# Designed miniproteins, single chains, continued (2), part 78

Each design is a single chain, and the fold is of that chain. pLDDT is the mean over its residues in the fold that is shown.

## One batch from the design tools (miniprotein)

Design m6694
Fold by ESMFold2-Fast:
Structure m6694 (fold): chain A 88 residues (1-88)
Amino acid sequence: APSLERIREAIEGARQGFGVGKAISDAAEAGLKHGRALEGMQVAVDAANAAYEGKPEEEIDKILEKARSLGPEVFEAAKRAYELARAA
């Protein structure tokens, strides 16, 4: 039914929102291991916002390249934030 479809969509949206927040937190914690918690958090926030705003692939690649420079754990967390935000 259309109502059930909308309920499922709303639940998935909420789940993705919580997932994005968790990924941003994970990026901050990964960055903290190198004394760069704020940079790790910021790059994951930038990745999620780029997905929500529909930024071109070139801008997304630049954000993820910065995340990669902060370490593989920060890169994976920022990429996850981007993918979850894009799926919402």
Scores: mean pLDDT 77

Design m6695
Fold by ESMFold2-Fast:
Structure m6695 (fold): chain A 76 residues (1-76)
Amino acid sequence: MEELAREIVRIALELPDDEAFQKIKELLVKHGIPEILATRIASEAVTLARRVKAGQITEDEFLEEVRELIERAKKA
């Protein structure tokens, strides 16, 4: 789980929004997250990455949000 959250943060920060969205969604589905939840998390991650790039939040805050999103999705 920790490695998954870190990989999502890395993808979202390094790739263009469209490519990051598709790769994050695919990665989440491979880890057993339902496609509808994976789509929502991927969209949220891209939005959070834009906020990090704009200096509005830290990478640590982004990582914590991604961890919570994955944990909630696995409990559903």
Scores: mean pLDDT 84

Design m6696
Fold by ESMFold2-Fast:
Structure m6696 (fold): chain A 100 residues (1-100)
Amino acid sequence: EKTNEEKIYELLLKMRELLLKAYESKDDEEVRKLIEEMIKIMREIGKLIEDPEAKKKIQEIVDELEEKIKTASPKEQIELLKEALDEIQEIVDEELFKKS
């Protein structure tokens, strides 16, 4: 059985892979599906975080992202996902290295 830390690491790697695929895609429908998958992964990372404050921050990032995506073009959606991923990565890195 994998630890929560190992699961989070694997999810972050999966998100980076999906983000790269989204940048390379010329199909708006493929980009939409990749974005939906990335949002689900972000929410899963939030569930695996133990700290309530970090968990709340990730939830707020994802909720704001979903709102912004509704009015964004496919290219803007990819950039919004990248910004959200970078913010979540920073929170995860802080939490994984702060555990007593």
Scores: mean pLDDT 81

Design m6697
Fold by ESMFold2-Fast:
Structure m6697 (fold): chain A 94 residues (1-94)
Amino acid sequence: SSLEELAEESLRNFEKYLKENPDASSEEVLLVALTTLQELADEARKLGLSKEEIERLLRRVAERLLEIIKKFYPDNEELIKEFEERAERFIRRL
Protein backbone atom coordinates (compact mmCIF):
# COMPACT_ATOMS: atom_id res chain seq x y z
CA SER A 1 0.00 0.00 0.00
CA SER A 2 1.03 3.67 -0.39
CA LEU A 3 1.12 4.05 3.42
CA GLU A 4 3.41 1.01 3.78
CA GLU A 5 5.68 2.49 1.05
CA LEU A 6 5.69 5.83 2.93
CA ALA A 7 6.62 4.01 6.18
CA GLU A 8 9.54 2.22 4.47
CA GLU A 9 10.71 5.51 2.88
CA SER A 10 10.47 7.28 6.28
CA LEU A 11 12.59 4.54 7.91
CA ARG A 12 15.21 4.85 5.13
CA ASN A 13 15.19 8.66 5.56
CA PHE A 14 15.71 8.29 9.34
CA GLU A 15 18.72 5.98 8.83
CA LYS A 16 20.11 8.40 6.20
CA TYR A 17 19.66 11.31 8.67
CA LEU A 18 21.74 9.46 11.30
CA LYS A 19 24.47 8.63 8.73
CA GLU A 20 24.64 12.28 7.53
CA ASN A 21 24.46 13.77 11.07
CA PRO A 22 26.89 11.71 13.21
CA ASP A 23 27.15 14.61 15.73
CA ALA A 24 23.37 14.85 16.25
CA SER A 25 22.40 15.14 19.93
CA SER A 26 20.14 12.56 21.62
CA GLU A 27 17.34 15.18 21.69
CA GLU A 28 17.76 15.83 17.92
CA VAL A 29 17.64 12.05 17.20
CA LEU A 30 14.51 11.74 19.38
CA LEU A 31 12.84 14.71 17.65
CA VAL A 32 13.43 13.26 14.14
CA ALA A 33 12.23 9.77 15.19
CA LEU A 34 9.08 11.13 16.90
CA THR A 35 8.39 13.46 13.94
CA THR A 36 8.48 10.34 11.71
CA LEU A 37 5.75 8.74 13.88
CA GLN A 38 3.68 11.97 13.86
CA GLU A 39 3.87 12.31 10.04
CA LEU A 40 2.79 8.67 9.54
CA ALA A 41 -0.07 9.10 12.06
CA ASP A 42 -1.26 12.24 10.21
CA GLU A 43 -1.11 10.48 6.80
CA ALA A 44 -2.92 7.39 8.15
CA ARG A 45 -5.68 9.65 9.57
CA LYS A 46 -6.06 11.37 6.15
CA LEU A 47 -6.48 7.92 4.57
CA GLY A 48 -9.31 7.13 7.03
CA LEU A 49 -7.56 4.48 9.16
CA SER A 50 -9.08 3.74 12.57
CA LYS A 51 -7.23 4.58 15.81
CA GLU A 52 -6.55 0.83 16.26
CA GLU A 53 -5.08 0.51 12.73
CA ILE A 54 -2.90 3.61 13.26
CA GLU A 55 -1.69 2.21 16.63
CA ARG A 56 -0.68 -1.11 14.97
CA LEU A 57 1.18 0.72 12.18
CA LEU A 58 2.99 3.06 14.59
CA ARG A 59 4.00 0.20 16.93
CA ARG A 60 5.65 -1.62 13.96
CA VAL A 61 7.40 1.57 12.79
CA ALA A 62 8.51 2.45 16.36
CA GLU A 63 10.07 -1.03 16.75
CA ARG A 64 12.03 -0.53 13.50
CA LEU A 65 13.08 3.03 14.49
CA LEU A 66 14.34 1.56 17.79
CA GLU A 67 16.38 -1.09 15.88
CA ILE A 68 17.98 1.70 13.81
CA ILE A 69 18.76 3.73 16.99
CA LYS A 70 20.32 0.62 18.63
CA LYS A 71 22.40 0.00 15.47
CA PHE A 72 23.87 3.55 15.50
CA TYR A 73 23.97 4.09 19.32
CA PRO A 74 24.21 0.58 20.88
CA ASP A 75 25.76 1.90 24.13
CA ASN A 76 23.43 4.91 24.58
CA GLU A 77 21.02 3.27 27.07
CA GLU A 78 19.48 6.66 28.01
CA LEU A 79 18.58 7.47 24.35
CA ILE A 80 17.15 3.94 23.82
CA LYS A 81 15.02 4.15 27.00
CA GLU A 82 13.86 7.73 26.30
CA PHE A 83 12.77 6.78 22.75
CA GLU A 84 10.82 3.73 24.01
CA GLU A 85 9.07 5.85 26.68
CA ARG A 86 8.23 8.81 24.37
CA ALA A 87 7.08 6.56 21.48
CA GLU A 88 4.79 4.50 23.80
CA ARG A 89 3.38 7.75 25.30
CA PHE A 90 2.74 9.15 21.79
CA ILE A 91 1.00 5.96 20.59
CA ARG A 92 -1.16 5.67 23.75
CA ARG A 93 -2.34 9.29 23.24
CA LEU A 94 -3.45 8.80 19.59
Scores: mean pLDDT 90

Design m6698
Fold by ESMFold2-Fast:
Structure m6698 (fold): chain A 101 residues (1-101)
Amino acid sequence: MEAELARERELARELAREAGVPEAVLEEVWRQFEERALEAVAERIRAGDEEYREALLVVLEAKARVVADRTGRWSEEEVRAAAAESREAMEAAMERERAAR
C-alpha cells in the first residue's frame, strides 16, 4: 500500500507539472482523497475552479496508472479514459448531493 501511494503521489506531481497545475491545489485534492472527504471535493467543483478540476483529473490519472501497471498492459489512452470516467462519477455524486438538499 505505501509503495503504491508513494508512486501515485510521484506520478501525480509529474502530471501536474506537465499540465501546469499548482502544487497547492494538487496537495488539496490529495488530502481530500486521503480523508475521503467527497463533499469537500464536490464543494470545490461547484465553486467553478478549473485548476481544481484539472488537479482532480491528475490525481485520478496517477491512481489509474498504478492500477494499470499492476494488472497488465499499460495504455495511456485507457488510463486517461479511466480517470475521466472517475471524475464524471464524482461530478454525478455532486449532482445527487445537490438534488438531495
Scores: mean pLDDT 73

Design m6699
Fold by ESMFold2-Fast:
Structure m6699 (fold): chain A 81 residues (1-81)
Amino acid sequence: SSELLEEIEKLLKALYVYEQEGRLDEAFAKLEELRKLIESIEDPEQLRLVKESLENLAKQSKNPEIKERLEEIIKETEKKI
């Protein structure tokens, strides 16, 4: 649903802000929320949009662990498309 995509965008923005502020515990918490929410999506079109947003955030991320976890979520999302 559009509500799931809006929630994902909010989580991605929160993750970006927490990473920029060095609040890594909060960043990892948002990343786990993001992963679980993406696991609930079954629509391939929605998954493609989510993958694009994840790839855009991964390009901007400078923390290696956050980047690695985003890339793992991207791979899992790709498997469903």
Scores: mean pLDDT 85

Design m6700
Fold by ESMFold2-Fast:
Structure m6700 (fold): chain A 74 residues (1-74)
Amino acid sequence: MEAVRRQVQEAIDAFEKETGEEVGSLQVVDSYVDASGQRMVRVLITSKSGKKSALRDIAGDTATVRAVVQELNA
């Protein structure tokens, strides 16, 4: 959980630095297994204005990533 939480927080920080906008919401949109066998979860990050969005891939178990995303949206 801590490693997944760190990845999601790093993705938020990178998004805010790149766009200059605060994150408004996070949504799990997909999950897949990459060529190395790592479970990846695709998260849609949307700014508070709704004008900026990005897809970020988080390495981890889908249920764990969903739990972290729900916690950060609350």
Scores: mean pLDDT 82

Design m6701
Fold by ESMFold2-Fast:
Structure m6701 (fold): chain A 116 residues (1-116)
Amino acid sequence: SSDIERALELVEEAARRVEAATSVEEVIAVLRALKAGLEEVVKDPYLLESALLVLDTALKVLSKITDPEEAKRLALEALEAVKEILKIEDPRKRILLAIGASLRLIGLELDRELKE
């Protein structure tokens, strides 16, 4: 549908802005702007919920990151997951991908905390 096409455009624009970002604050601002944009554009509440689970998890992890390059890598991984979720028509597969991506992002935070 046209809302999914617009949502994909917003994710692709967010990915370009993340790649150009020079600070963690800029990366966070891009993901927050994308979240707001998806909330306005995506009509399917279950699809939106799946995408927002990944973005909200990424934002929570980003709140503890100080290195811009680490923030960019994490944000790009989250954006790729959101892009994949938006392309899946099966609600079951979408939520499973959203859960898996969110757990992967949490795992990256845990690995960072365990490194001295």
Scores: mean pLDDT 87

Design m6702
Fold by ESMFold2-Fast:
Structure m6702 (fold): chain A 78 residues (1-78)
Amino acid sequence: SSMEREERRRNEELKRQIEQEVEKARRIFEEGGPVEDLVDHFLRALELADQLPAEEAERVRTRVGDEMRSIMTGLQEQ
């Protein structure tokens, strides 16, 4: 149906935006940029993930959270 197609397109766009926010956070970390900016991009990614269907949102939140924790650990070791 048209509604199902629109939902799929919206979800695909959300996933693309989530990946862009995570990539921006990773770039900030790699360049030694401000931690506040890095955290802001991860928070934006999590906010976008909450707009996905529940099961998909949970998987994406877990992945984003794991990446954020990995980067935070890296910051503590610097």
Scores: mean pLDDT 84

Design m6703
Fold by ESMFold2-Fast:
Structure m6703 (fold): chain A 70 residues (1-70)
Amino acid sequence: IEEVKEELESRQEEIAEALVYARKTNPELAKRMEEKLQRLGELIANRAPESEIRKELEEILALVEEARAL
């Protein structure tokens, strides 16, 4: 649980930067990232199983990679 929190905090900066990039280059991709981020926040607040949180995080990371490929 603590490891997931630390990883999320470290990756928050990368995600934020990717969001700024996506907003300038591809607004549609930025919207998808924001929606996924909101869902991840809700899952954490709802104390969902770690497996669900991990899946959502992996999906967000995949979107970050797509933004970087732009």
Scores: mean pLDDT 77

Design m6704
Fold by ESMFold2-Fast:
Structure m6704 (fold): chain A 67 residues (1-67)
Amino acid sequence: SEEDEEKALKLAEEIAKKIVANYEARGIKAEGTVEKKGDKFVITVKSPEGTIVLEYSEEELLAIANL
């Protein structure tokens, strides 16, 4: 549903922020972005240490939200 899609997007944004915050806590500059590509949410975090790419479905993100 549209409501579940919005919840999944918010959780993906929270995951990106947590990864960026972990880098910043170590004095490392990082940049996080979240994109919806078809039925997937793609989280990209770029830093001098490299690029992290995480791909989640809506169902996977909603399952994580219930943990």
Scores: mean pLDDT 84

Design m6705
Fold by ESMFold2-Fast:
Structure m6705 (fold): chain A 57 residues (1-57)
Amino acid sequence: LEAEAEAYRQKAIELGNEAVDVMDDGAKAKELNDEAASYFRKWQTLEAELQAQRAAA
């Protein structure tokens, strides 16, 4: 779970950086930013689950 959360976080960062590199192509940049936001939300969901598990232990 921790490794999976970190993988999603890294993927979001990579996609965000790629969106900056293609910012002159608004459609491409939007697609990459939307994908980055999706991975960021997945990371936040797993992070919340990890915090809940740690609070229970």
Scores: mean pLDDT 78

Design m6706
Fold by ESMFold2-Fast:
Structure m6706 (fold): chain A 74 residues (1-74)
Amino acid sequence: MEYLEELRKVGEETIAQVRAAKTAEEALKVMEEGMDKMQEILSKTPGKDRQEATKIIAETIAEMRAIVAAQQKA
């Protein structure tokens, strides 16, 4: 349970930092750092919670990609 909460917290913080990034390069670095942290949490997540953990990570990545794409088209 703690691991899923930590994943959501890291995901939300990373999304907020990507939104606040002043350049596409800064946004990419923040995304990579956030993904590394989420991967570390995933490695510690019990097998029964791995499906939900993977879904949280996938949703977070999709949202970050959407934000970066919108910033590049603006």
Scores: mean pLDDT 80

Design m6707
Fold by ESMFold2-Fast:
Structure m6707 (fold): chain A 79 residues (1-79)
Amino acid sequence: GPEQVLELAKEAAREVIEEDPEASVEEVMRRAAERLREQGYEARVITGSDGEKLLVVRDAEGHVAVLSEAEVRELKEEV
């Protein structure tokens, strides 16, 4: 479901952070989207109505999850 897609997005972001702890939040989001697309998921970084960047991921079943800049910043503090 959507919770599993969200965990997938977070895992992709964590992998990027572990490979490059110095990467900016925007670079982490971009690289996570690229990794997810290579794995066969639909993944894009978009700008929300409030100007915040969002990593939007969709699985083959149509479940959607969104990972925000704030959530990626929190992941960088945890690694």
Scores: mean pLDDT 83

Design m6708
Fold by ESMFold2-Fast:
Structure m6708 (fold): chain A 109 residues (1-109)
Amino acid sequence: SELERLEEELIEKEENGEPIERAALIEAMAGRWGLPPELVEALRAGRIEEALRLLRERLGWDEAQLERFRLLAEVLRSLPERFTAEEIEAAVAAQLPAAEEAYARLLAE
């Protein structure tokens, strides 16, 4: 399938140390989670608040799912158009403090 091909291509590029395209990663995520086209477009454009609104309104995601997605969307937004496995690991590490804050906020409310 197209999704399997995209995921295999991403794994092969990671194994070979080749750069990964941000758009390809977003398409693989969209296929895996069944995201609608307007949400994919919002993610590609870095419109995180629009993406979260669409997830809530169209897919019925709860606040815990939305907070987790916000962290992933911020990681994606911080990545260049082409990145290595090391760069995505660094971007994820940079978001760990935000993950702790999001978790604390969910517990408080």
Scores: mean pLDDT 71

Design m6709
Fold by ESMFold2-Fast:
Structure m6709 (fold): chain A 90 residues (1-90)
Amino acid sequence: SDKERIYELFRLAKDPKATIEEVSERTGIPKSKLSKIVELIGALSNLPVMPASLLPKIAEILGVSLEAVSEAYLEYSVEEGIQLIKEAVE
């Protein structure tokens, strides 16, 4: 689904060493679209921490619904927050 693909994009983009080529191969998102995201936010690694106000522009670049991007962003943000709490306790 679009939501699952975008979630995988956020997960892969967290690694600042991840290349556009690797992310494109693993998500199926064209390199040209990933390059436009980099142009908008500076780096793919900024994608999980970007302001929610940019979600409509990301949806437009990816050619998906705002709902799909927003749901993936929310799900990723919640899971990342839980992981940070677990790492701080353990």
Scores: mean pLDDT 79

Design m6710
Fold by ESMFold2-Fast:
Structure m6710 (fold): chain A 77 residues (1-77)
Amino acid sequence: SLRERALEVARSFIDLVRSQELTPEQALDLARILARLFREAGLPKEEVDRVIQELKAALSDPETAAAVEGVIREELA
């Protein structure tokens, strides 16, 4: 399903940020792609919030973490 695919992409994104290989710009680009997938999949708010919390925990830079959360929430508003 599209929801299962969106969650798989979210998991891959979390793993990439944990590897510390992403620049802030790349993290924001991936956050926009993920937000679009969440919107298209109609992902429930509870699942979206869970993914955002995992991404924030994985991101080492607090400013990038806040920006990623903001981008996802804005796309889903």
Scores: mean pLDDT 83

Design m6711
Fold by ESMFold2-Fast:
Structure m6711 (fold): chain A 59 residues (1-59)
Amino acid sequence: AERAARVAEIRAEGDRRLAELTKQADSYKKEDPVKGFSVRAQGNAELRRLEAEAAAVAA
């Protein structure tokens, strides 16, 4: 029960972080599209790491 709650919390935070980074990347499209792409790539990498941590906690 506690593990399931922690997994849900980690995933929820990851989704929120990705949404924020996506908004930032979109705002950079007009000013600096290369920077926007880099921010989005970093966000995706962080989300994958959080998913791995959630899986480890669930095990």
Scores: mean pLDDT 71

Design m6712
Fold by ESMFold2-Fast:
Parts: sequence; structure tokens; C-alpha cells
Structure m6712 (fold): chain A 63 residues (1-63)
Amino acid sequence: SEAEEAAERANRAAALAAASGDEKQAKLGMIHGQKAGEAMRNGDAEAAREHAEKAEEASLKAL
């Protein structure tokens, strides 16, 4: 589903932010990764995508 794909993208972005060594961005990636997973469990594809985008933003800022 779209919500599952968004949650997977968020988790991948969170892992990249965590691997970067930027503690601030790693924490943001983790928070948004968790919230994307919660949105997926609730069937909320829109919220899952919003949190995936924020997790991806954190991973990019960590680079």
C-alpha cells in the first residue's frame, strides 16, 4: 500500500540520518520514521507520506 511504501521510505531515511553522525538530524529522522509507521498502522497514507518527507529532509540535511 502507499502507506507501507511511505513507512519503508521513512525508515530508510531515518537509518541514513542515524549513520551520518549528525545527532540532531538522526533524532529528527527517528521521530518522523516512528510517526510514519504509526500512520501506516492507522491506514493514513497522507500522514505517512508527510512524515516520510520529513525523515528524508533530515537525511539530506545530515549530508
Scores: mean pLDDT 86

Design m6713
Fold by ESMFold2-Fast:
Formats: C-alpha cells, sequence, structure tokens
Structure m6713 (fold): chain A 82 residues (1-82)
C-alpha cells in the first residue's frame, strides 16, 4: 500500500499546479480507504477535480495523464482491499 502511494506522489510532483493538487488529494484519500466502495467514490471525486482543473486552464493532455495514473493507482489499491 504505502509504496504504491509513494510512487503516486512522486508522479504527482511532476505535474503542474491544479492537476498536481487533484492527484495528490486522490492519493491521500485512497490511502485512507477501508473498502472498495470508498475507493470508487474517491476515484469519481478525483475525476471531477481534474475536470475542474482543466476549466481553470490546466492542459487537457496533462489532466488526462493524471486521470490515467489515478485510475491505475486505484486499481492496484483495490487489489489490496478485501
Amino acid sequence: MEKLLEEGRKFAETLPGPVREAVLLAIELAGKAESKHELVLIETAGQILLAAATLEGASPEVAREGARKVKELMDKVEELLE
């Protein structure tokens, strides 16, 4: 778990401002998830935050890459939840 979250944080640090903030928040919340249901809600919230970042002027390509990485991380975290 922690190693996956740390890898996600390092990736997020390569992203510009609003996209970085959205991805980091999704990672923090994922680390606190106790169920797959919570993880689905967190992933959905992360996608909404990334959409908001693009409306505030973030690159759609960067936001899409952030969304892809969040989904990849969520899938791996889901495998660790029972």
Scores: mean pLDDT 75

Design m6714
Fold by ESMFold2-Fast:
Structure m6714 (fold): chain A 57 residues (1-57)
Amino acid sequence: SAKEEILKIIEEIKENSLDIEKVQEKIEKAQEILKSLGIELSKEETVDYLVLLYQES
């Protein structure tokens, strides 16, 4: 599911938190997944959404 893919991306961001380029790539991938679901967010809004999901997981 899209939620499982996004949660996996959150974990990958945590594992690569010191690698800014990898973190940006993961954020862009999450943004792409959300857009495919009809949710168009900026990069900043995508980060906020991922933080919210992480707190609920």
Scores: mean pLDDT 78

Design m6715
Fold by ESMFold2-Fast:
Structure m6715 (fold): chain A 94 residues (1-94)
Amino acid sequence: LEKAQTYEQQAEKAENQGDYELAGKNYKNAADIYEKLAKTGPESDKLSYWEKAANSYEKAAKSYEKAGLTDEALDASIKAGVLALRIAVDKVTA
């Protein structure tokens, strides 16, 4: 948790300084941690971690796109989309 929040803060700082490559990398690192927490954490916290992972991957994709890192941007965008779909499915009660 603390590491994911630290990466988000570092990413925001890098983005504000125009270092979009570093911002993308830090957002991706935060997203990877949130995704792991969503998979391994308590059921009560899973949806929150999936949402944080999706948001961080989306921010990583946008930062990589601004840096001209097309492959990294596409990978992060796909991960964000897959997680957004999972969140939508989880909100549909049987």
Scores: mean pLDDT 79

Design m6716
Fold by ESMFold2-Fast:
Structure m6716 (fold): chain A 61 residues (1-61)
Amino acid sequence: SPVEEQLRLARDVLEGKISFEEFARRLFPDEPGAIEWLLSLPEEEQKRIVRVIERTLAEKA
């Protein structure tokens, strides 16, 4: 399912297996403005967003 794939990607970012940029591009392929905004955020805020997404997706999986 899309949720399972997105959850795997979020966990891969948290484990350092993929970059936050790759994660953002895979999660929001049709939202270039959202990707640009996310990539402009400080590293600590990027990590916080990934953790929130991972928790939300894990709850729905």
Scores: mean pLDDT 81

Design m6717
Fold by ESMFold2-Fast:
Structure m6717 (fold): chain A 103 residues (1-103)
Amino acid sequence: GEMEKLKEEFEKLFEELLRLMRELGAIAKEKDPKAALEVGILEGMALIAYGIGLLTNDLKFAVEQLIKIASEVGKLAKELGDDELAKRISKLVKQLKELLKKL
């Protein structure tokens, strides 16, 4: 049904966010260990938000949390000088906001 498609879109966007966070974390480890720790904390928060969405079926809450987390990840990417990664994260934030409108 429609909710199953929204859940699949949520899972795909979460997996993309996780890949982008891991890419940023690898860059941060070489440039700024403190930023690498911040990325790790944000990854943990994203995993918790994802789990809440799946366990409670509160996709709206989960997507709202992922938007906040992805926005912070984008700020860190800019601070580390990776404008291309920051642009990719910004695109993901827009996709999460479009998903939120459907929930």
Scores: mean pLDDT 88

Design m6718
Fold by ESMFold2-Fast:
Structure m6718 (fold): chain A 65 residues (1-65)
Amino acid sequence: SKKEILEELRKNLKETVEEWKKEGLSKQEIIDRVKWLGEIAKEKFPELEEEIEKIVEEIIAEIEK
């Protein structure tokens, strides 16, 4: 379902960001990678573009703190 796809995306992005932080990637590198993954997700699920963008923006805001 739409909800399951979005929940899985949010979970995977959060887990991946935590892994990249542990690997010592810079804040900017992590942000750039999250944006790139968001674009790939939008291409796969164009009907969810707005919801995917919202998830990406939420994750980037958390990284920027």
Scores: mean pLDDT 87

Design m6719
Fold by ESMFold2-Fast:
Structure m6719 (fold): chain A 86 residues (1-86)
Amino acid sequence: GKEILEALREAIEEIEEILKKYGPTLEQEVLLGMMKIALGVGELTGDPEFALRQSIKIIDQLIKISTNPEMKKRLTDIRNRLRTLE
């Protein structure tokens, strides 16, 4: 459980840096905010698997709406890393 929560914190930090580098849209900032909420819920309820599943769905949406190929690649790499924890 703790490994999942730490991996999600690292993923959020990496996504923040990606968005900062490429200039975030409002939708991308909202999706990142939703991922932070999912992490907080997982921590408070002791359900890291819920936080993981919701975060993967949110990253899939970030990938879908992103137009920059390098941004898509970096987000996909993060998503695939998190999927290994399922």
Scores: mean pLDDT 87

Design m6720
Fold by ESMFold2-Fast:
Structure m6720 (fold): chain A 107 residues (1-107)
Amino acid sequence: MTDEEFVEAMLERIRTVYGEEAARLAEKAIDELSKYLPKRAAAFAVNATLRAVDKGYSPEEAAEIGVEEAVREAKRDGLTLSPEQVEKAKEILRKLAEELVARGIRR
């Protein structure tokens, strides 16, 4: 499966479960994260952040869970993220989580 196919499948799942607005926010976050992370790691991070928000975690906690997932997935591909990449990813994921909470995007 290509990274593009993986991202599309994940966005379709998000659209089905959380709706079109959540899918749009997720797509934007993946695009921003992909400047700093491998696209697949970005997609896993966004999915983990969204699931954490759905479980009732704070935006900061959800972003931390998302960045841990990004680090794990990058490591599976033989990549070690720099502290700067981790901090930037956390900032992007925190903004995503804040937006999801503000819009009431929870089950």
Scores: mean pLDDT 85

Design m6721
Fold by ESMFold2-Fast:
Structure m6721 (fold): chain A 74 residues (1-74)
Amino acid sequence: LREELEKADAELVALGHEALAAGLTDAVEEAREMVGAAQRELAARLDSLSEEEVLELALETALRVTAHLREALA
């Protein structure tokens, strides 16, 4: 799970840089809003979540945001 999250985060960073270089400001802003929404949900549920659940939600968010950026770059 942690290794999967590390790979997803690395891809997210790379796609974010590529999108910014391509001038896709709207897509990057949408990605930032997706991350912000997920972080707010996580913060609201933090006391009830296990470490594994936190990592799983982080991975799901990273994969969703990378998919969004890939679609914008296509």
Scores: mean pLDDT 78

Design m6722
Fold by ESMFold2-Fast:
Structure m6722 (fold): chain A 88 residues (1-88)
Amino acid sequence: GTKFKLTIVESNAGGKVGDVVEVDTSTTVGELAEKLAKALNLSPERVLQVIATRLGLSADTLVDEELLKKIAEVLKERFGTELKVEKV
C-alpha cells in the first residue's frame, strides 16, 4: 500500500494552509471525505455527496493516486480549496 499526503495550499472554505491529510490505498472515499471535512471544517455528508455525485463513485471505493487528483479537482471547483497530492 502506497501512502499519500494531501496538503492544503489554498482554501476559501476553511482549514489551515499547510495542514496535511494522510491516506493510503486501503482508505475508502467515505473515510477520505470524513478526513477532508475535519481538516476543512466542512460537513462530512456534504463532502461525500459532492465527490460521489461528481465522480459517480460509492463511499466504499478505495482511493489511488489518480482518484485523489480527481477528488482534489472537485474540491477546488466546489469548495474553493486547493490540495497538493503527493505520494510518500
Scores: mean pLDDT 85

Design m6723
Fold by ESMFold2-Fast:
Structure m6723 (fold): chain A 93 residues (1-93)
Amino acid sequence: MKYLEEMIEAVKKGDFDRALEAAKRYLEEMTPSEAARVFAALAINYVGYELDAELKNPSLRSKVKDPKKEAEIYRKAYEVFLRAAEEHPEAWK
């Protein structure tokens, strides 16, 4: 249940090996449709924070202190989760 939070925390700390291990454990506990929703959520957050950082549009403005930093965290989390899924296809059944 806390594996997604552990993965994001590890990405924030630059601990890629720990992030990958958390992602693998998370994939083992979910269905393919749940994994697809996690990919979608990570991608949506990345794009949203990227738009807040680049466009600086008041209607798209994030309440986070550094939307560019948040975008990079979600981009890296997406890459870790994708790598875990590609290296461990057995987790998808």
Scores: mean pLDDT 71

Design m6724
Fold by ESMFold2-Fast:
Structure m6724 (fold): chain A 103 residues (1-103)
Amino acid sequence: MTAEEEERLLRRLEEIRREVEETFGINLEEKEKELKRIAEENLGEKQEELRKLLAETKAVIDEALARTDREEDRELIELVGVVAAVAMLKPEQVRELLERVLG
């Protein structure tokens, strides 16, 4: 991976993170801390809820990927999936984010 490819990927990731924060009013740093806490503290009920949410998010992303023939759009959809998982977005919010990012 070249430094230019890495910088491009990081810029796209930052743009998606900003879109999530502006569209949904979510603080991603706070969500990252919450996600880490759920993972580390073995909170069974919250871990099951998180697992279900991540599975639902993955289903939306997989559907978007299945409909995408362009590698550039595929990369963007995968980045949306990463940010959506960290932000703990609901399936409906993931779909809205994909529409805003893919435009």
Scores: mean pLDDT 78

Design m6725
Fold by ESMFold2-Fast:
Structure m6725 (fold): chain A 61 residues (1-61)
Amino acid sequence: SHEQVGTVTIEADTMSDALKKAYELIDQLEAQGLVAGIIGIYPNYSGSGKYAVVVGISKVV
């Protein structure tokens, strides 16, 4: 089973940059023994004019 640890929101000026940063974070979290994945993708996040990618993080228990 999995226990939710939290979420991280990554903002960038382009969708490509936001996704690149999200996958870099996922790789780092998986290297630490965590399970991570993209759970949301949002253009104009909170009216910022930026793109946001939300990464969900959990651990195996």
Scores: mean pLDDT 81

Design m6726
Fold by ESMFold2-Fast:
Structure m6726 (fold): chain A 91 residues (1-91)
Amino acid sequence: MEKIIEELVKIAKEVGITAEELREYAESGKFEKLIDIANEKGKPEAAKKIADLIMEIRAEVASKAKKNDNLEKLILEKLKEILLEVAKKLE
């Protein structure tokens, strides 16, 4: 997970996503907005990397989940946690 956080920090700096924007999207649960921002800023390669990292986070959470867990809730909670940590590292 640390590797994913470090990669997201690099991408946020490359795209120009601020710590405040990351906190806003973490709290609102609108993680897909990060992909939209990268595309809007003319960085489709960064958008692809963000999408790939979200899929890696989803897979990591799923690999540790029990069959009766609310998988989507766990994924959303982990995505929020990661975006808040990325925001902290950008400051």
Scores: mean pLDDT 81

Design m6727
Fold by ESMFold2-Fast:
Parts: sequence; C-alpha cells; structure tokens
Structure m6727 (fold): chain A 107 residues (1-107)
Amino acid sequence: EALPAGGPYTEGKLDEVKKYAELARQALRDSLAEVDNPEAKRTLAALESGPGLRGAIETLLATVFKAVMEAYDLTPEEAYELIREKFKEGKTVAEILQEALDRIRAK
C-alpha cells in the first residue's frame, strides 16, 4: 500500500514506518512468549524469512499500529500493550486492523 509520490517515503516517513513496524513486531514476539498463536508465528516467520516480503509486512504492521493508536486514542506504549493482548487472545494482524478501522469509522 504505497502509491509513490515524487519521493515515496521521505526519510522521516520511512523511519516512522520502521518505528511502528518494530513496535508491532515486538508486541507480536512478546505475545508468543506467553501463548501459542499460529497466525502470529506465521506473520513473524514471514517478516524474518528475508527481504522479499519485509517491506510489505513492515508497512502493514506500521498501519495496524497507527490504526490502533487512532482507534483507541492510545499512546504508542498503550497501543503496544493492546496489540500484545490481542495477539495473546489469538487475533490475527488482519482482525486487529479491521477492528481498529471499524472503531475509527464509528467515531
């Protein structure tokens, strides 16, 4: 999900994507330390499999993290904990994103 503008991702925007993607990745990894979630494992494995899908998955994870912050009016730290709990409940990345987008639309 990126229509290249003249310079797609200024350095600041790319750093933002990487920052939020890393926070979402950590939340996913930390959830797996407490519960076995096969979909979370699949997402983490795809992200770690190499550069082929990394950019797309990082963009997706950053989008999910930002959507959760917006949907629930959370700080990054609070969004991290909420995403971690949702992964512990067995939610997929897509379900977490859909729930956040539904909540944003209800505002």
Scores: mean pLDDT 70

